# Ledger of designs, part 48: designed miniproteins, single chains, continued (5)

Each design is a single chain, and the fold is of that chain. pLDDT is the mean over its residues in the fold that is shown.

## One batch from the design tools (miniprotein)

Design m17752
Fold by ESMFold2-Fast:
Structure m17752 (fold): chain A 70 residues (1-70)
Amino acid sequence: LDAVAAFGEAFGERVARLAAEGRLDQVRELLVEGAGLAPEEVEAARARAREAAAANPEDAFVLVHARFPP
């Protein structure tokens, strides 16, 4: 569980950097390939990210995940 949370934070920071550079295509590929998720899992992750963003709006990397839906 802790390893998953740490991975999520590091992954979110990496995604935020790519998004800031305007590399949204690379962000999308990273979500599918790097996270090892099927397209169906990516959509489920998006829903969870939105729920987490509602609970913790201060989390920038969670907001970044919500701003570029898969």
Scores: mean pLDDT 54

Design m17753
Fold by ESMFold2-Fast:
Structure m17753 (fold): chain A 69 residues (1-69)
Amino acid sequence: ASEAEIEAAIRRAALAVIESVDAGHSTEEEAIRVVARHLAERFGLPEEEVEERIRREYARLRAAGARAP
């Protein structure tokens, strides 16, 4: 996959983490771990690298005021 496709998937994953956390379904760390494993398998990337990228995007979105719909 292209880097643009990976970045788009990470952004969608971070938004899914926000939805799960704000709905009370998971902790931040639990949600990040689940979505990171899925993306790491899909793109053939190291799980720890994907976790870091999702965590960074989650923090960025939260700083910008993102919340569950």
Scores: mean pLDDT 84

Design m17754
Fold by ESMFold2-Fast:
Structure m17754 (fold): chain A 60 residues (1-60)
Amino acid sequence: GKEGILETARKLLEMAGNSEEEIEEALEKLKTLSEEEMREVVEGGVRSMEENGIEAPKPE
């Protein structure tokens, strides 16, 4: 659901070194999107992190 996508987005933003204010702004923007659009944005963020050598969230 949307809540799971938002939690993943928050973790990605924290791992990328974003400030609390930047995280809150990004999450508010994501909340205005559909679940499909939110998922696409998060997937783009994961790809961007991997391209910059940052380890994406993975199963334990």
Scores: mean pLDDT 72

Design m17755
Fold by ESMFold2-Fast:
Structure m17755 (fold): chain A 133 residues (1-133)
Amino acid sequence: SSLVQQLQALIAQMEALLKQAYELLKRGDLEGAIATMEQIIAVMEQGIALMEQFYQQIKDQLSPQQAAALEDGIDTLKRLLERIRELVKKAREALKKGDFEEARYYLREALKVAQEAIDGFRSFVRRAEEILA
């Protein structure tokens, strides 16, 4: 599926940006790390949209178990993305107040949730490929 191939390309972009955010955080560039996390959020939003398009295209061909697994995957990623948004917002608010320790804490938590989300996108791709095989 062209949608699955596009999703794989977005996952590679997410992984590259996540590595960049970790390096920026490690060197103390909190503004750069937050800005990179905001880019990850935008790429993840595109990924979820592709997952929803894929699900809508094939839903009538799915068993109830396959449909539930794909829906649960999408819903889980939507919840993880909202959690990343909240953590990045808190990091930015802490940085504006000059609370660098609080900003680093929220940013570390956001990076951890972003890694979990990337693993979720990979799991969805694996399930999609199994269905298309």
Scores: mean pLDDT 91

Design m17756
Fold by ESMFold2-Fast:
Structure m17756 (fold): chain A 70 residues (1-70)
Amino acid sequence: MLTERERILQEVVGEVLGVPVSEIGLDSNFFLLGGDHLSAGRIVKLLRERGIDATVDDIIRNPTVRGLAG
């Protein structure tokens, strides 16, 4: 069962990278999906708007939905 945080992360990553949510699993790597430092900044901004406090460094250090959720 996905947590609310994991679902928001999948939605935001998919929106920013133009990847269907169905292609984004808990262990899908952000950089392998086509992400970079610029798109990481966009993800952080959208996550904050959805009530999730995350940083660009969080995405770089653990670039999966699972890692970002916990």
Scores: mean pLDDT 80

Design m17757
Fold by ESMFold2-Fast:
Structure m17757 (fold): chain A 96 residues (1-96)
Amino acid sequence: MNKATLTAKTDPERLKAAAKNLENYGFAEVKFIGDDKAVLTAKKDPVLVEAIARNLENEGVAEVKFEGDLPNKPLTVKEAGELQRKALEILSKLPH
Protein backbone atom coordinates (compact mmCIF):
# COMPACT_ATOMS: atom_id res chain seq x y z
CA MET A 1 0.00 0.00 0.00
CA ASN A 2 1.56 3.25 -1.16
CA LYS A 3 1.81 6.07 1.42
CA ALA A 4 2.91 9.69 1.32
CA THR A 5 3.61 11.76 4.45
CA LEU A 6 3.03 15.50 3.97
CA THR A 7 4.44 17.99 6.49
CA ALA A 8 3.17 21.57 6.22
CA LYS A 9 5.93 24.15 5.60
CA THR A 10 3.96 27.41 5.31
CA ASP A 11 0.18 26.81 5.36
CA PRO A 12 -1.20 23.87 7.40
CA GLU A 13 -4.78 24.84 6.48
CA ARG A 14 -4.06 24.52 2.74
CA LEU A 15 -2.43 21.12 3.29
CA LYS A 16 -5.45 20.00 5.37
CA ALA A 17 -7.86 21.20 2.65
CA ALA A 18 -5.93 19.42 -0.13
CA ALA A 19 -5.80 16.17 1.90
CA LYS A 20 -9.55 16.38 2.66
CA ASN A 21 -10.33 16.84 -1.04
CA LEU A 22 -8.32 13.72 -1.95
CA GLU A 23 -10.26 11.76 0.72
CA ASN A 24 -13.64 13.21 -0.38
CA TYR A 25 -12.98 12.17 -4.00
CA GLY A 26 -11.95 8.68 -2.86
CA PHE A 27 -8.36 8.90 -4.14
CA ALA A 28 -6.75 8.48 -0.70
CA GLU A 29 -7.36 7.66 2.94
CA VAL A 30 -6.10 10.55 5.09
CA LYS A 31 -4.80 10.54 8.67
CA PHE A 32 -3.77 13.78 10.37
CA ILE A 33 -0.91 13.67 12.86
CA GLY A 34 -0.89 16.83 14.94
CA ASP A 35 -1.63 20.14 13.22
CA ASP A 36 0.97 19.97 10.43
CA LYS A 37 1.15 16.38 9.11
CA ALA A 38 -1.10 14.34 6.86
CA VAL A 39 -0.49 10.70 5.91
CA LEU A 40 -2.07 9.76 2.56
CA THR A 41 -2.73 6.11 1.72
CA ALA A 42 -3.64 5.79 -1.98
CA LYS A 43 -6.97 3.95 -2.50
CA LYS A 44 -7.13 4.39 -6.28
CA ASP A 45 -4.95 6.17 -8.88
CA PRO A 46 -1.74 6.35 -6.76
CA VAL A 47 0.00 8.26 -9.60
CA LEU A 48 -2.58 11.09 -9.31
CA VAL A 49 -2.06 11.16 -5.52
CA GLU A 50 1.72 11.36 -6.12
CA ALA A 51 1.25 14.17 -8.67
CA ILE A 52 -0.85 16.23 -6.23
CA ALA A 53 1.65 15.64 -3.38
CA ARG A 54 4.55 16.72 -5.63
CA ASN A 55 2.59 19.82 -6.71
CA LEU A 56 2.10 20.82 -3.05
CA GLU A 57 5.86 20.36 -2.47
CA ASN A 58 6.70 22.41 -5.60
CA GLU A 59 4.43 25.26 -4.35
CA GLY A 60 6.24 25.22 -0.98
CA VAL A 61 3.07 24.21 0.90
CA ALA A 62 4.43 20.89 2.20
CA GLU A 63 7.45 18.60 2.46
CA VAL A 64 6.67 15.18 0.97
CA LYS A 65 8.09 11.77 1.92
CA PHE A 66 7.00 8.71 -0.05
CA GLU A 67 6.84 5.29 1.60
CA GLY A 68 6.91 2.04 -0.39
CA ASP A 69 7.39 1.54 -4.13
CA LEU A 70 5.80 4.67 -5.53
CA PRO A 71 7.08 4.89 -9.13
CA ASN A 72 10.13 7.17 -9.37
CA LYS A 73 10.04 6.71 -13.16
CA PRO A 74 9.17 9.78 -15.25
CA LEU A 75 5.68 9.79 -16.73
CA THR A 76 5.22 10.11 -20.49
CA VAL A 77 4.25 13.62 -21.67
CA LYS A 78 0.71 12.36 -22.38
CA GLU A 79 0.34 10.71 -18.95
CA ALA A 80 1.78 13.76 -17.18
CA GLY A 81 -0.61 16.08 -19.05
CA GLU A 82 -3.66 13.95 -18.22
CA LEU A 83 -2.72 13.67 -14.52
CA GLN A 84 -1.91 17.41 -14.30
CA ARG A 85 -5.36 18.19 -15.73
CA LYS A 86 -7.02 15.97 -13.10
CA ALA A 87 -4.84 17.43 -10.31
CA LEU A 88 -5.71 21.01 -11.36
CA GLU A 89 -9.44 20.14 -11.37
CA ILE A 90 -9.16 18.91 -7.76
CA LEU A 91 -6.95 21.83 -6.66
CA SER A 92 -9.33 24.38 -8.29
CA LYS A 93 -11.95 23.36 -5.70
CA LEU A 94 -9.69 24.32 -2.77
CA PRO A 95 -10.23 27.62 -0.93
CA HIS A 96 -7.47 30.14 -1.67
Scores: mean pLDDT 70

Design m17758
Fold by ESMFold2-Fast:
Structure m17758 (fold): chain A 85 residues (1-85)
Amino acid sequence: HSAAVRRVEERARRVDALIQRVVALARQQGNHTALREAIRLGAELGVTEMGIYMARTTRDMDLVEQAEGRLRRIEAEANALLAQL
């Protein structure tokens, strides 16, 4: 339980850093489309982090699994954006 929560929290921090890199590069290049998509991914990450907080509080493993799935999707989309920059 606590180990699984720590793993998703660590992944969320890595995904946040990845999104910040995409934002910085998109701004540097004046790529407004990529910047807007990165901001959208940041908002989705925020919702996912709320789910992680609830999982920690309720000890609900289904919420942990949902957060893991959402983080993998957000990470994949952020990496796809980074590859286009």
Scores: mean pLDDT 87

Design m17759
Fold by ESMFold2-Fast:
Structure m17759 (fold): chain A 84 residues (1-84)
Amino acid sequence: VEKAKKLLEEGNKYFDAGDFERARALYEEALEIYEKELGKDHPLVAQAKYNLALVYEAMGDYEEAARLFQEAAAIMAKTGITPQ
């Protein structure tokens, strides 16, 4: 879990720098760890999917971004937490 949190934080730094390819890779690795350790419906899984959606949107892959936004929103709806 701590490793995934650090990967997400690193991904945010690369995203802010405009390095979307590295941000994507870091967010994907964090997502895999969160899904494995916490289960697919955990709020941290939704957060990783939301961040990954922003990367795909920035890269012009609107279809993949929309899919990930929808998945993140569905998870947050189940947990009673709104996207942040």
Scores: mean pLDDT 80

Design m17760
Fold by ESMFold2-Fast:
Structure m17760 (fold): chain A 64 residues (1-64)
Amino acid sequence: PSEEELERDVNEALGLIYDYLAKQAEKRGDKEEAAIWYRKSADFYRKAGNLEKAEESLKKAEEL
């Protein structure tokens, strides 16, 4: 695979990791921390070219 393909895969994985951290923060009732993690998730999904998941994560952050 190219460096571009590897970067996309890494960014997609980071998007998933931060989304998971955001959900854990939500379960604890920490909406501020959850919003930060959802915004980070959105940023990494955007870098991965997954604009759909990026928008979903950003929306979750803004709705908290």
Scores: mean pLDDT 87

Design m17761
Fold by ESMFold2-Fast:
Structure m17761 (fold): chain A 61 residues (1-61)
Amino acid sequence: SELEEELAAVEKQIAELEAEIERLKGLPETPERRRRLVTLESALGLLRAAKDFLKELIRKK
């Protein structure tokens, strides 16, 4: 299913972003780190919303 393939892709992107956020949190605080974290946290929020939307579409077959 195309929707199931999209869900798998979004879940992979979420896992990659979560790993990058945790990596950055282990580094010293810099303005660049803070800006990057804001960007990644925002992207993570959007991807989580997309994941929830795709799950609902799959359930409503």
Scores: mean pLDDT 85

Design m17762
Fold by ESMFold2-Fast:
Structure m17762 (fold): chain A 67 residues (1-67)
Amino acid sequence: SMKEEIEKEAEEYLKKLLPLAPSEEVAEEIRKILKEAAEKASKEKSKSKRAAILTGAVIRSIGLILD
């Protein structure tokens, strides 16, 4: 299903981003960002819009890691 595909994509991003988190607080925020993005993306009919939501979440997560 589309929801399962989105959840799997978000989980792959988490697998790459979580090891880079400088603290548990940043790790928790990254989990929240990607969870919210996956929920939002699951409601989108457009594949490109869905990809943009997930990409935006990754960019925000990288910003937190580099802060």
Scores: mean pLDDT 86

Design m17763
Fold by ESMFold2-Fast:
Structure m17763 (fold): chain A 86 residues (1-86)
Amino acid sequence: GPQILSIEPNPAKAGDVITISGLNFGENPKVVLTDASGKEYVAEILAQYGNFLRVKVPESLKPGDYTVYVESENGISNTLPFKVVA
């Protein structure tokens, strides 16, 4: 299934473009950020190339600790921590 190896930059600000590197993201990946309360936010994927996704951090996100996973036809990835700062 899909696997996330890194998220950069981490931390980042709401509205920033981050790069998620990993394996087996498939043809139609979905990037999901989850806050400390368990609320999920789907991030916009700007580009997919090789083992990389360019992703816009949703502008609605408040500073805090999040987790990130990728979902595709290949399944659901591991989760990595991601911090949003002011």
Scores: mean pLDDT 88

Design m17764
Fold by ESMFold2-Fast:
Structure m17764 (fold): chain A 79 residues (1-79)
Amino acid sequence: SMSELEKKINELKEKLDQKVAETRARLKAAGVSDEEIDEVLAATPLPLPPSGEDRAMYAAIKYYEKGELSKAKNYIDSI
């Protein structure tokens, strides 16, 4: 069964993915090509402009993926 931390990380992933999708939609509406959007988001997989919360969510996810669970939890607690 999924741990509480894993559930929270999955919620942050979904939230961040939604914000990135909103960034993609906004850039597309501004006339940026799908190819250019893919290049920008591959280099910086964050909403544009990124907030402090967006950076904390991304850090939490990355520390969790590295197995640094205490650091991941610390970033979650900062949101």
Scores: mean pLDDT 83

Design m17765
Fold by ESMFold2-Fast:
Structure m17765 (fold): chain A 66 residues (1-66)
Amino acid sequence: MEGVLDASTAPPEEVGKKLAKLALDNGLSEEDVKTAVKTMVAAGVLSEEEGKKVEEAALKALKEAK
């Protein structure tokens, strides 16, 4: 089904929101979120452009949830 949680399948905004939720659930910081996105880009899971969108969406969701 569409909407499966997977960085290679889901839209960047959705990946970012899920990453923020995982960070909140696990007590991870904004720096941990940035590191996770950089790792996904370095691994080729996300393009550089997609990585920027995921990071922005994740940081916005993280700030909104605090």
Scores: mean pLDDT 73

Design m17766
Fold by ESMFold2-Fast:
Structure m17766 (fold): chain A 78 residues (1-78)
Amino acid sequence: SKEEEERVYERAREWLAELEAAGGDAAPALAAAQAALAAYKPGNREPLRAAFGALAVAARAQGRPELAAEALRLAESL
């Protein structure tokens, strides 16, 4: 639904902000996630899938494997 898609988009934005605030050597993955979220439009889930894929890479780089796994599950559910 549109409401589920909006909630998933908001989750991606929250995780992007959290991972950006943590700092460290994840800048290319975070930039990719930001660009994907900026390209997102309702009804086109490809940018949202790409954003979660990039967030998973950033989360792994920052030692957060559980967040990375959850991001990949959300990408696969889209």
Scores: mean pLDDT 83

Design m17767
Fold by ESMFold2-Fast:
Structure m17767 (fold): chain A 65 residues (1-65)
Amino acid sequence: EQQVVLKLVAAQIRLMALGSTLEFEEVDGKLRATVRNASPESRAELQWLKAELEALGVEVEVVIE
């Protein structure tokens, strides 16, 4: 949905500003979000994003490298 795409783009921009990278992959209708160079700040942003997407009915798996 358009709302999901907008939230993903906003999250990518915010994490890049925090010095992290965020990649998305769809696996069996679920979103896998992989974060590199994670910080406490980027982890908090990911927790917020996961909650927002789950409220829209989208399951999210977070992988931190």
Scores: mean pLDDT 77

Design m17768
Fold by ESMFold2-Fast:
Structure m17768 (fold): chain A 66 residues (1-66)
Amino acid sequence: SFDDIVKASQALKEGNYEEAIKLAEKAIEKDPNNPGAYRVLGLAYRKMGEEEKAEEYFKKADEILK
């Protein structure tokens, strides 16, 4: 949901990547076609050094926008 994505973005800004991932996953459970949630996952994993996993989530977000 929009609210979960807003909170996830806040968690990213605070450096709380585990919380950001949890909130983004919750958003995807409610709407699997939410590109914002996948972008939050990509950003969180990138900050955690999981670059390949981050790229997969960014690609998923871009696919949904088409």
Scores: mean pLDDT 82

Design m17769
Fold by ESMFold2-Fast:
Structure m17769 (fold): chain A 56 residues (1-56)
Amino acid sequence: SMLEEQVEKLIRGYEALFGKDTIENEADREALVTLGRTQGFSDEAIEAALERLEAR
């Protein structure tokens, strides 16, 4: 789906920029949210990416 493509793209961007694929603390969460917002991702895609990385 379009949402899944957005989620995968945001996660790849986070991994490329920060060198990690998990959300372990509040600073990691803020980094993903800031990246998603500045790159124009939807709130739905940002929340889905957070849930996926926090579950790792």
Scores: mean pLDDT 85

Design m17771
Fold by ESMFold2-Fast:
Structure m17771 (fold): chain A 68 residues (1-68)
Amino acid sequence: KEIEERIRRLEEEIERLLKELDRLSEEYEEAKAAGDEEKVKELREEMLRKIGEIIRLIGEIIDLELEK
């Protein structure tokens, strides 16, 4: 069951990143409403980075599931 434990840890990391992404999404909408173009650009770049991390972790889970 070591594979199940590793998948659980990856799922927990994805959940954490999704919560961070949700917070950034709120900040992004606030920055857009305020007309803060520099903040919008900064938040967009951070959101894209976190999306990339989530995709990488999902790939790791798929690889582990295939080993089951």
Scores: mean pLDDT 83

Design m17772
Fold by ESMFold2-Fast:
Structure m17772 (fold): chain A 90 residues (1-90)
Amino acid sequence: ELEKKAKEYEEKIKEDPKDAKAWTELAIAYLELKKYEEAIEYAKKAIELDPESELTPVAYRIISEAYFELGKYEEGQEWFEKAREIAKKL
């Protein structure tokens, strides 16, 4: 259930708002629920908190996929290329 997952990740973030992993997991959950705008917001938050995280390529990918699903192909392509560049550096 959305409520159960959201509440669990909200509690983790409330205890540690700098937990980039929790923000990335929340973004994944919202992407799966087809809440694309929220998925983008949470993934961007994860990148802001830990841009060198091993999960950073995943966050970039979430943003790209969400933009494509929203029909924003230009933005989707830009973030897709950024995801590839980040993955290549890691």
Scores: mean pLDDT 81

Design m17773
Fold by ESMFold2-Fast:
Structure m17773 (fold): chain A 88 residues (1-88)
Amino acid sequence: AAEEAIRAGEEAVRAGVEGVAAGAAGDAEAARALAERAAELARRAEEAARRARESGDLEAAREAELAAGAGALAAGMAALMARKAEAR
């Protein structure tokens, strides 16, 4: 559960960073696709982090929550950049 959240969060951050870069380069289609992928991965990370918290392993749950939060932030930034690129 915690490992799932950390992995999904890391993947969300990678997709989010790539999405921001694509949006900054003016590639609206790539930015949108990467933002959608980052959002899906961030959602999975949040669900896995919730399960980790329910398991009672507080240290693992904190790491999972941090990874999920980072993933959600990256997904949000990618979505913003995709929207700006699409407005052209």
Scores: mean pLDDT 81

Design m17774
Fold by ESMFold2-Fast:
Structure m17774 (fold): chain A 91 residues (1-91)
Amino acid sequence: MAMEEKEKKARQLAERAKVVVYATDGIAKAALAFAEKIGAPQAELDAIRAYLAESELDKVLRALDIIAKIEGVEKEVVEMAKKIIEEEYEK
């Protein structure tokens, strides 16, 4: 596979991981608001808050690993995607 094709796949994987985290955080925020209104147990509220308090970088890297494992993405592409994410969050 050409290097340019691997870079394209790495960028696509990084973007998909970001989209998944963005959507999951949105769902978690909606779930927290709903849980608070219905008087859910404190332990459940605390679990959602703990998830929302995690760094976006850690969430995106975790999502990236999960997507890569499910889709059987090449290790080189995964490592390249992680570097793209890490560089974006260091700025």
Scores: mean pLDDT 83

Design m17775
Fold by ESMFold2-Fast:
Structure m17775 (fold): chain A 81 residues (1-81)
Amino acid sequence: ENVEKRLKIAREIAEKFNLPLVETAYLSPDPEAAARYALLAILTLGKNFTKEDAEKLRDVLEKYASPEVAEFFKELIDKYL
């Protein structure tokens, strides 16, 4: 179940940001893998990551990630973006 949730997060992030590393998130046993993949999406957009992009990413994390991971990223968006 947790692995399946991480897989859904990774796939949606990969699809929205055209990232080739979807396997990296869901193959990891680490529940933070989704957050790391989200950070990679931000880095891949090369400083052109908008608040709107961040909101879309937060929505995906809230939908599929654990509450702790979703809340962490929500706070990150609110604080820095």
Scores: mean pLDDT 57

Design m17776
Fold by ESMFold2-Fast:
Structure m17776 (fold): chain A 60 residues (1-60)
Amino acid sequence: SALAEELRRLDREGKRLAALGRLEEAQAVGDRMIALIQEHLGRALSPREARAEAARRLGI
């Protein structure tokens, strides 16, 4: 799906930024992933719920 493809792209970007020590930018990418999932589901998620949903969609 388009959402799964975008989440995989953001996951790769976040991991790249974290590996470079750019932790604030990596966190911002994580926040964008949460926002995308919330928009798709039409509801707010706790950080735990958002992490679980992202992992499920990424197959992790």
Scores: mean pLDDT 81

Design m17777
Fold by ESMFold2-Fast:
Structure m17777 (fold): chain A 60 residues (1-60)
Amino acid sequence: SIEEKREGLIDVLKAQSENEVLTPEQKKLVEEAIEEMKKAKSMEEIEELEEKLAKELTEL
C-alpha cells in the first residue's frame, strides 16, 4: 500500500541519517525529504520525491 511504502522509505531515510557520515547539506536534504514523504498522498508523489532526493544527493 501507499502507507507501507511511505513508512518504509521514511524508516530507511532515518536509518541512513543516523548511520552514514553525511554532510550538513545532505542531512538537511534527507530531513526535508522525510517531511515531504509524510505529506505524500500517492505512489507517484512518493516516487518523485525519492528521485528528487537521489538526484540532489548525487549533485552534492
Scores: mean pLDDT 76

Design m17778
Fold by ESMFold2-Fast:
Structure m17778 (fold): chain A 105 residues (1-105)
Amino acid sequence: MIKQSPKEITAKEGEEVKIYAEADEPKVIKANWFKEKEGKKKELIIYNINKRAPGVRERFEGGGSGNKFYLVIKNLEPEDSATYFVKVLTEEGWHWGEGTKLTVV
């Protein structure tokens, strides 16, 4: 099971937010972050913990180690309003986090 925190964030344009993920398993092999807007498919934004997917702006940063990971979004824009999901690879396979809903005001 993968826990994300917080479940919801409301932040102002221009601010920074940080989303956390923790796996119950002691070792995570890979952690990928996805952005989902209503009515659209999940878009890969960060892969292999800290690598940006092609076309993703430098405002998005991933990090972490062991079983604990994070996504940072800097200089928030209204288009960043979305649900963000982690997907982690463990010895048991790929597992989705429950998501964090971000609202930029």
Scores: mean pLDDT 85

Design m17779
Fold by ESMFold2-Fast:
Structure m17779 (fold): chain A 77 residues (1-77)
Amino acid sequence: NALEKAKQSLEEAIKAAKEKDVDTAIRHVANAVRYSGAPEEVLKAGIKAVNALLNGDYETAIKYFKELLEKAEKVLS
């Protein structure tokens, strides 16, 4: 199930972001986008999340992780 894999990847991204592990968080965001099939809306949310992580804004990154999941759920449903 692609949605379950995307959700699991985002849960790992949230954990990494809380630990301030930027590289691990980015890897898991990339995996979530890939499992969703990378539709434009999901890709845009992923780019915003990565930019927030690179700026050290972990709270904003986690907010975009949730946005990415919501958009992935809509396109995979």
Scores: mean pLDDT 81

Design m17780
Fold by ESMFold2-Fast:
Structure m17780 (fold): chain A 64 residues (1-64)
Amino acid sequence: DEELKELAERMGIPLELLKRIAELAKDPSKAEEKAKLLEEIGELVLGKPLTTSELGHKANDLIS
């Protein structure tokens, strides 16, 4: 999926994580695992272990 490769480069995350999120999105029972992957993405993007909700607040704090 070349579209996912480009998106991964723009977001600064591995293609593998985006593909896994897309796969988890097909299964509603995997919502918890999807949340965990989003936490890992946050850590990779910011270089710090943060939750998905913390990512939003941290980003706002950094730009303010």
Scores: mean pLDDT 61

Design m17781
Fold by ESMFold2-Fast:
Structure m17781 (fold): chain A 63 residues (1-63)
Amino acid sequence: LVGKVFRAQAPLPALTPEELEIREGDVVEVLEEVDENWVLVRNLNTGKEGLIHKDALRLLEEL
């Protein structure tokens, strides 16, 4: 997953301060696999970094 780029097919809310809010159409890059359930990503549209749950990757299209 590290270094892969995805486009959001649907919005993803930030439920905690550590999570990244993602809007539909935003492009994100995976920076790190933090554990079995979470990845650290950078939103290339906003420049912000944060965590997303790996289950949310189903809502992302690999570029």
Scores: mean pLDDT 83

Design m17782
Fold by ESMFold2-Fast:
Structure m17782 (fold): chain A 84 residues (1-84)
Amino acid sequence: MEEIEKLEKKAEEYEKKGDYAKAGDEYYKAGELYEELGDYEKAVEYYEKAAEYYKKVPNPTEEQRKKALEAEINAGLQLIKLWL
């Protein structure tokens, strides 16, 4: 999907700039799109990437910490769906 490729490219650009919060946001969006497509394995992968990047943010705000937790929770939910 062209949209997912665009999100991945943006995430890589933000990562290269050290903007881990925005990189996490783009990976989170990719996870959401894979979830909508029913590709739960890739949804897990991208939600996990989002969580990893949010955790790389130096001195994260309360909102950024919440985003990391939300990404981890969503990854867990996709894992459960793989068995349903």
Scores: mean pLDDT 83

Design m17783
Fold by ESMFold2-Fast:
Order: C-alpha cells, then structure tokens, then sequence
Structure m17783 (fold): chain A 67 residues (1-67)
C-alpha cells in the first residue's frame, strides 16, 4: 500500500524505528498538524533542526492525504 511505502521511506531515510514510523503515519491519517508529526521525528533523530522536521512532517502528511 502507499502507507507501507511511506513507512519504509521514513525508516530508511530518517533512521526512525518501525514503531516511530507507524506513529507518524497514524498521526498523519488522523489529521494531526505538521508540528505534532515533527515532534515524533525529532524524538527519532534529535540532530534534526525543528524547521527541517516540520518541512518533512508536512511532506509526509501531504503525501498521505493526497493518496
């Protein structure tokens, strides 16, 4: 599914755990804000800047909502 592809991309490109990737996808599907999704991204990789995490969160959310 498209959600599985997005989950795999999050794990591979961001180094997030499977559990964190599942939470990110769930939050996006529930209509969570990019800011809420970015918090999970920052927990998985604290070396990310907040602005980069927000941009990534927005891209993930928009990709899942446009499918």
Amino acid sequence: SFEELVRELIVKDLGASEEQAEEIVRLAREGASAEEIAKVLLESDPSLSEEKAIRMAKSIRDALLSS
Scores: mean pLDDT 78

Design m17784
Fold by ESMFold2-Fast:
Structure m17784 (fold): chain A 86 residues (1-86)
Amino acid sequence: MEVLEKIKKEYSKEEILERGKKLLLELGIATEEEIEKLEKEDPEVFYDLSLFVLAMKEEGVDEEEIKEIVKSQIERIKEALEERKK
């Protein structure tokens, strides 16, 4: 996807993580505590989530639609992390 490649070219991995975190907080998708937990439990999944939310914003997806989609992704990530504990 051209948008993902553009983001990776424009921003470092660190910048992607910071921008993703900021966007998740600004859209009210996740709390600071939820973001810290995701970063701690699976930093690679958090990086992928940050890329995903940034890519949707770059594509001009509506902010309310982004919020619904990303909330769904976070719930799936939480379920996957819980399954790993069992």
Scores: mean pLDDT 78

Design m17785
Fold by ESMFold2-Fast:
Structure m17785 (fold): chain A 69 residues (1-69)
Amino acid sequence: GGAEAVRLLEEALRALRAGDWERALALVKQALPVATPEAAELADRLGVLASILGRPEILALAQEVAKRS
């Protein structure tokens, strides 16, 4: 549901800010199949941060979550 996708992306954003790239990537992968419109803003924010931090794999998955939202 929407709450699950939002929770996963919020955790991914925290992991990305903490420099835990492996955890952030895993959380975004988990969010992909449960993506909902409610997750779109968080997916966009995560993508922007991933781009700034030079993490192309996380950026690509965040963009995919946003497209599915």
Scores: mean pLDDT 81

Design m17787
Fold by ESMFold2-Fast:
Structure m17787 (fold): chain A 84 residues (1-84)
Amino acid sequence: SFIDEIVKKQADELIKKEYPNATEEELKQAFREEVKKMIEAWENKDYEKAIEHTRKAFALAYKLEGIENARDVLFKAMAEEKKS
């Protein structure tokens, strides 16, 4: 519970800073964009950008689907993007 509370707080603070007053549809679009940027950065070995976009993508997944589903939602989106 304590770790979950820290993760939730960090994700909420990131969303408030980077996506203030965003609608659910805007957050879904941001999630798709961050997953794409994350994959591109990892493939280009740009580890600084890869870590940045991974943190944003995970925070967006948490905000949209909750902490219990965030990992699975992110992995599914990564698999779908790589097929494109």
Scores: mean pLDDT 80

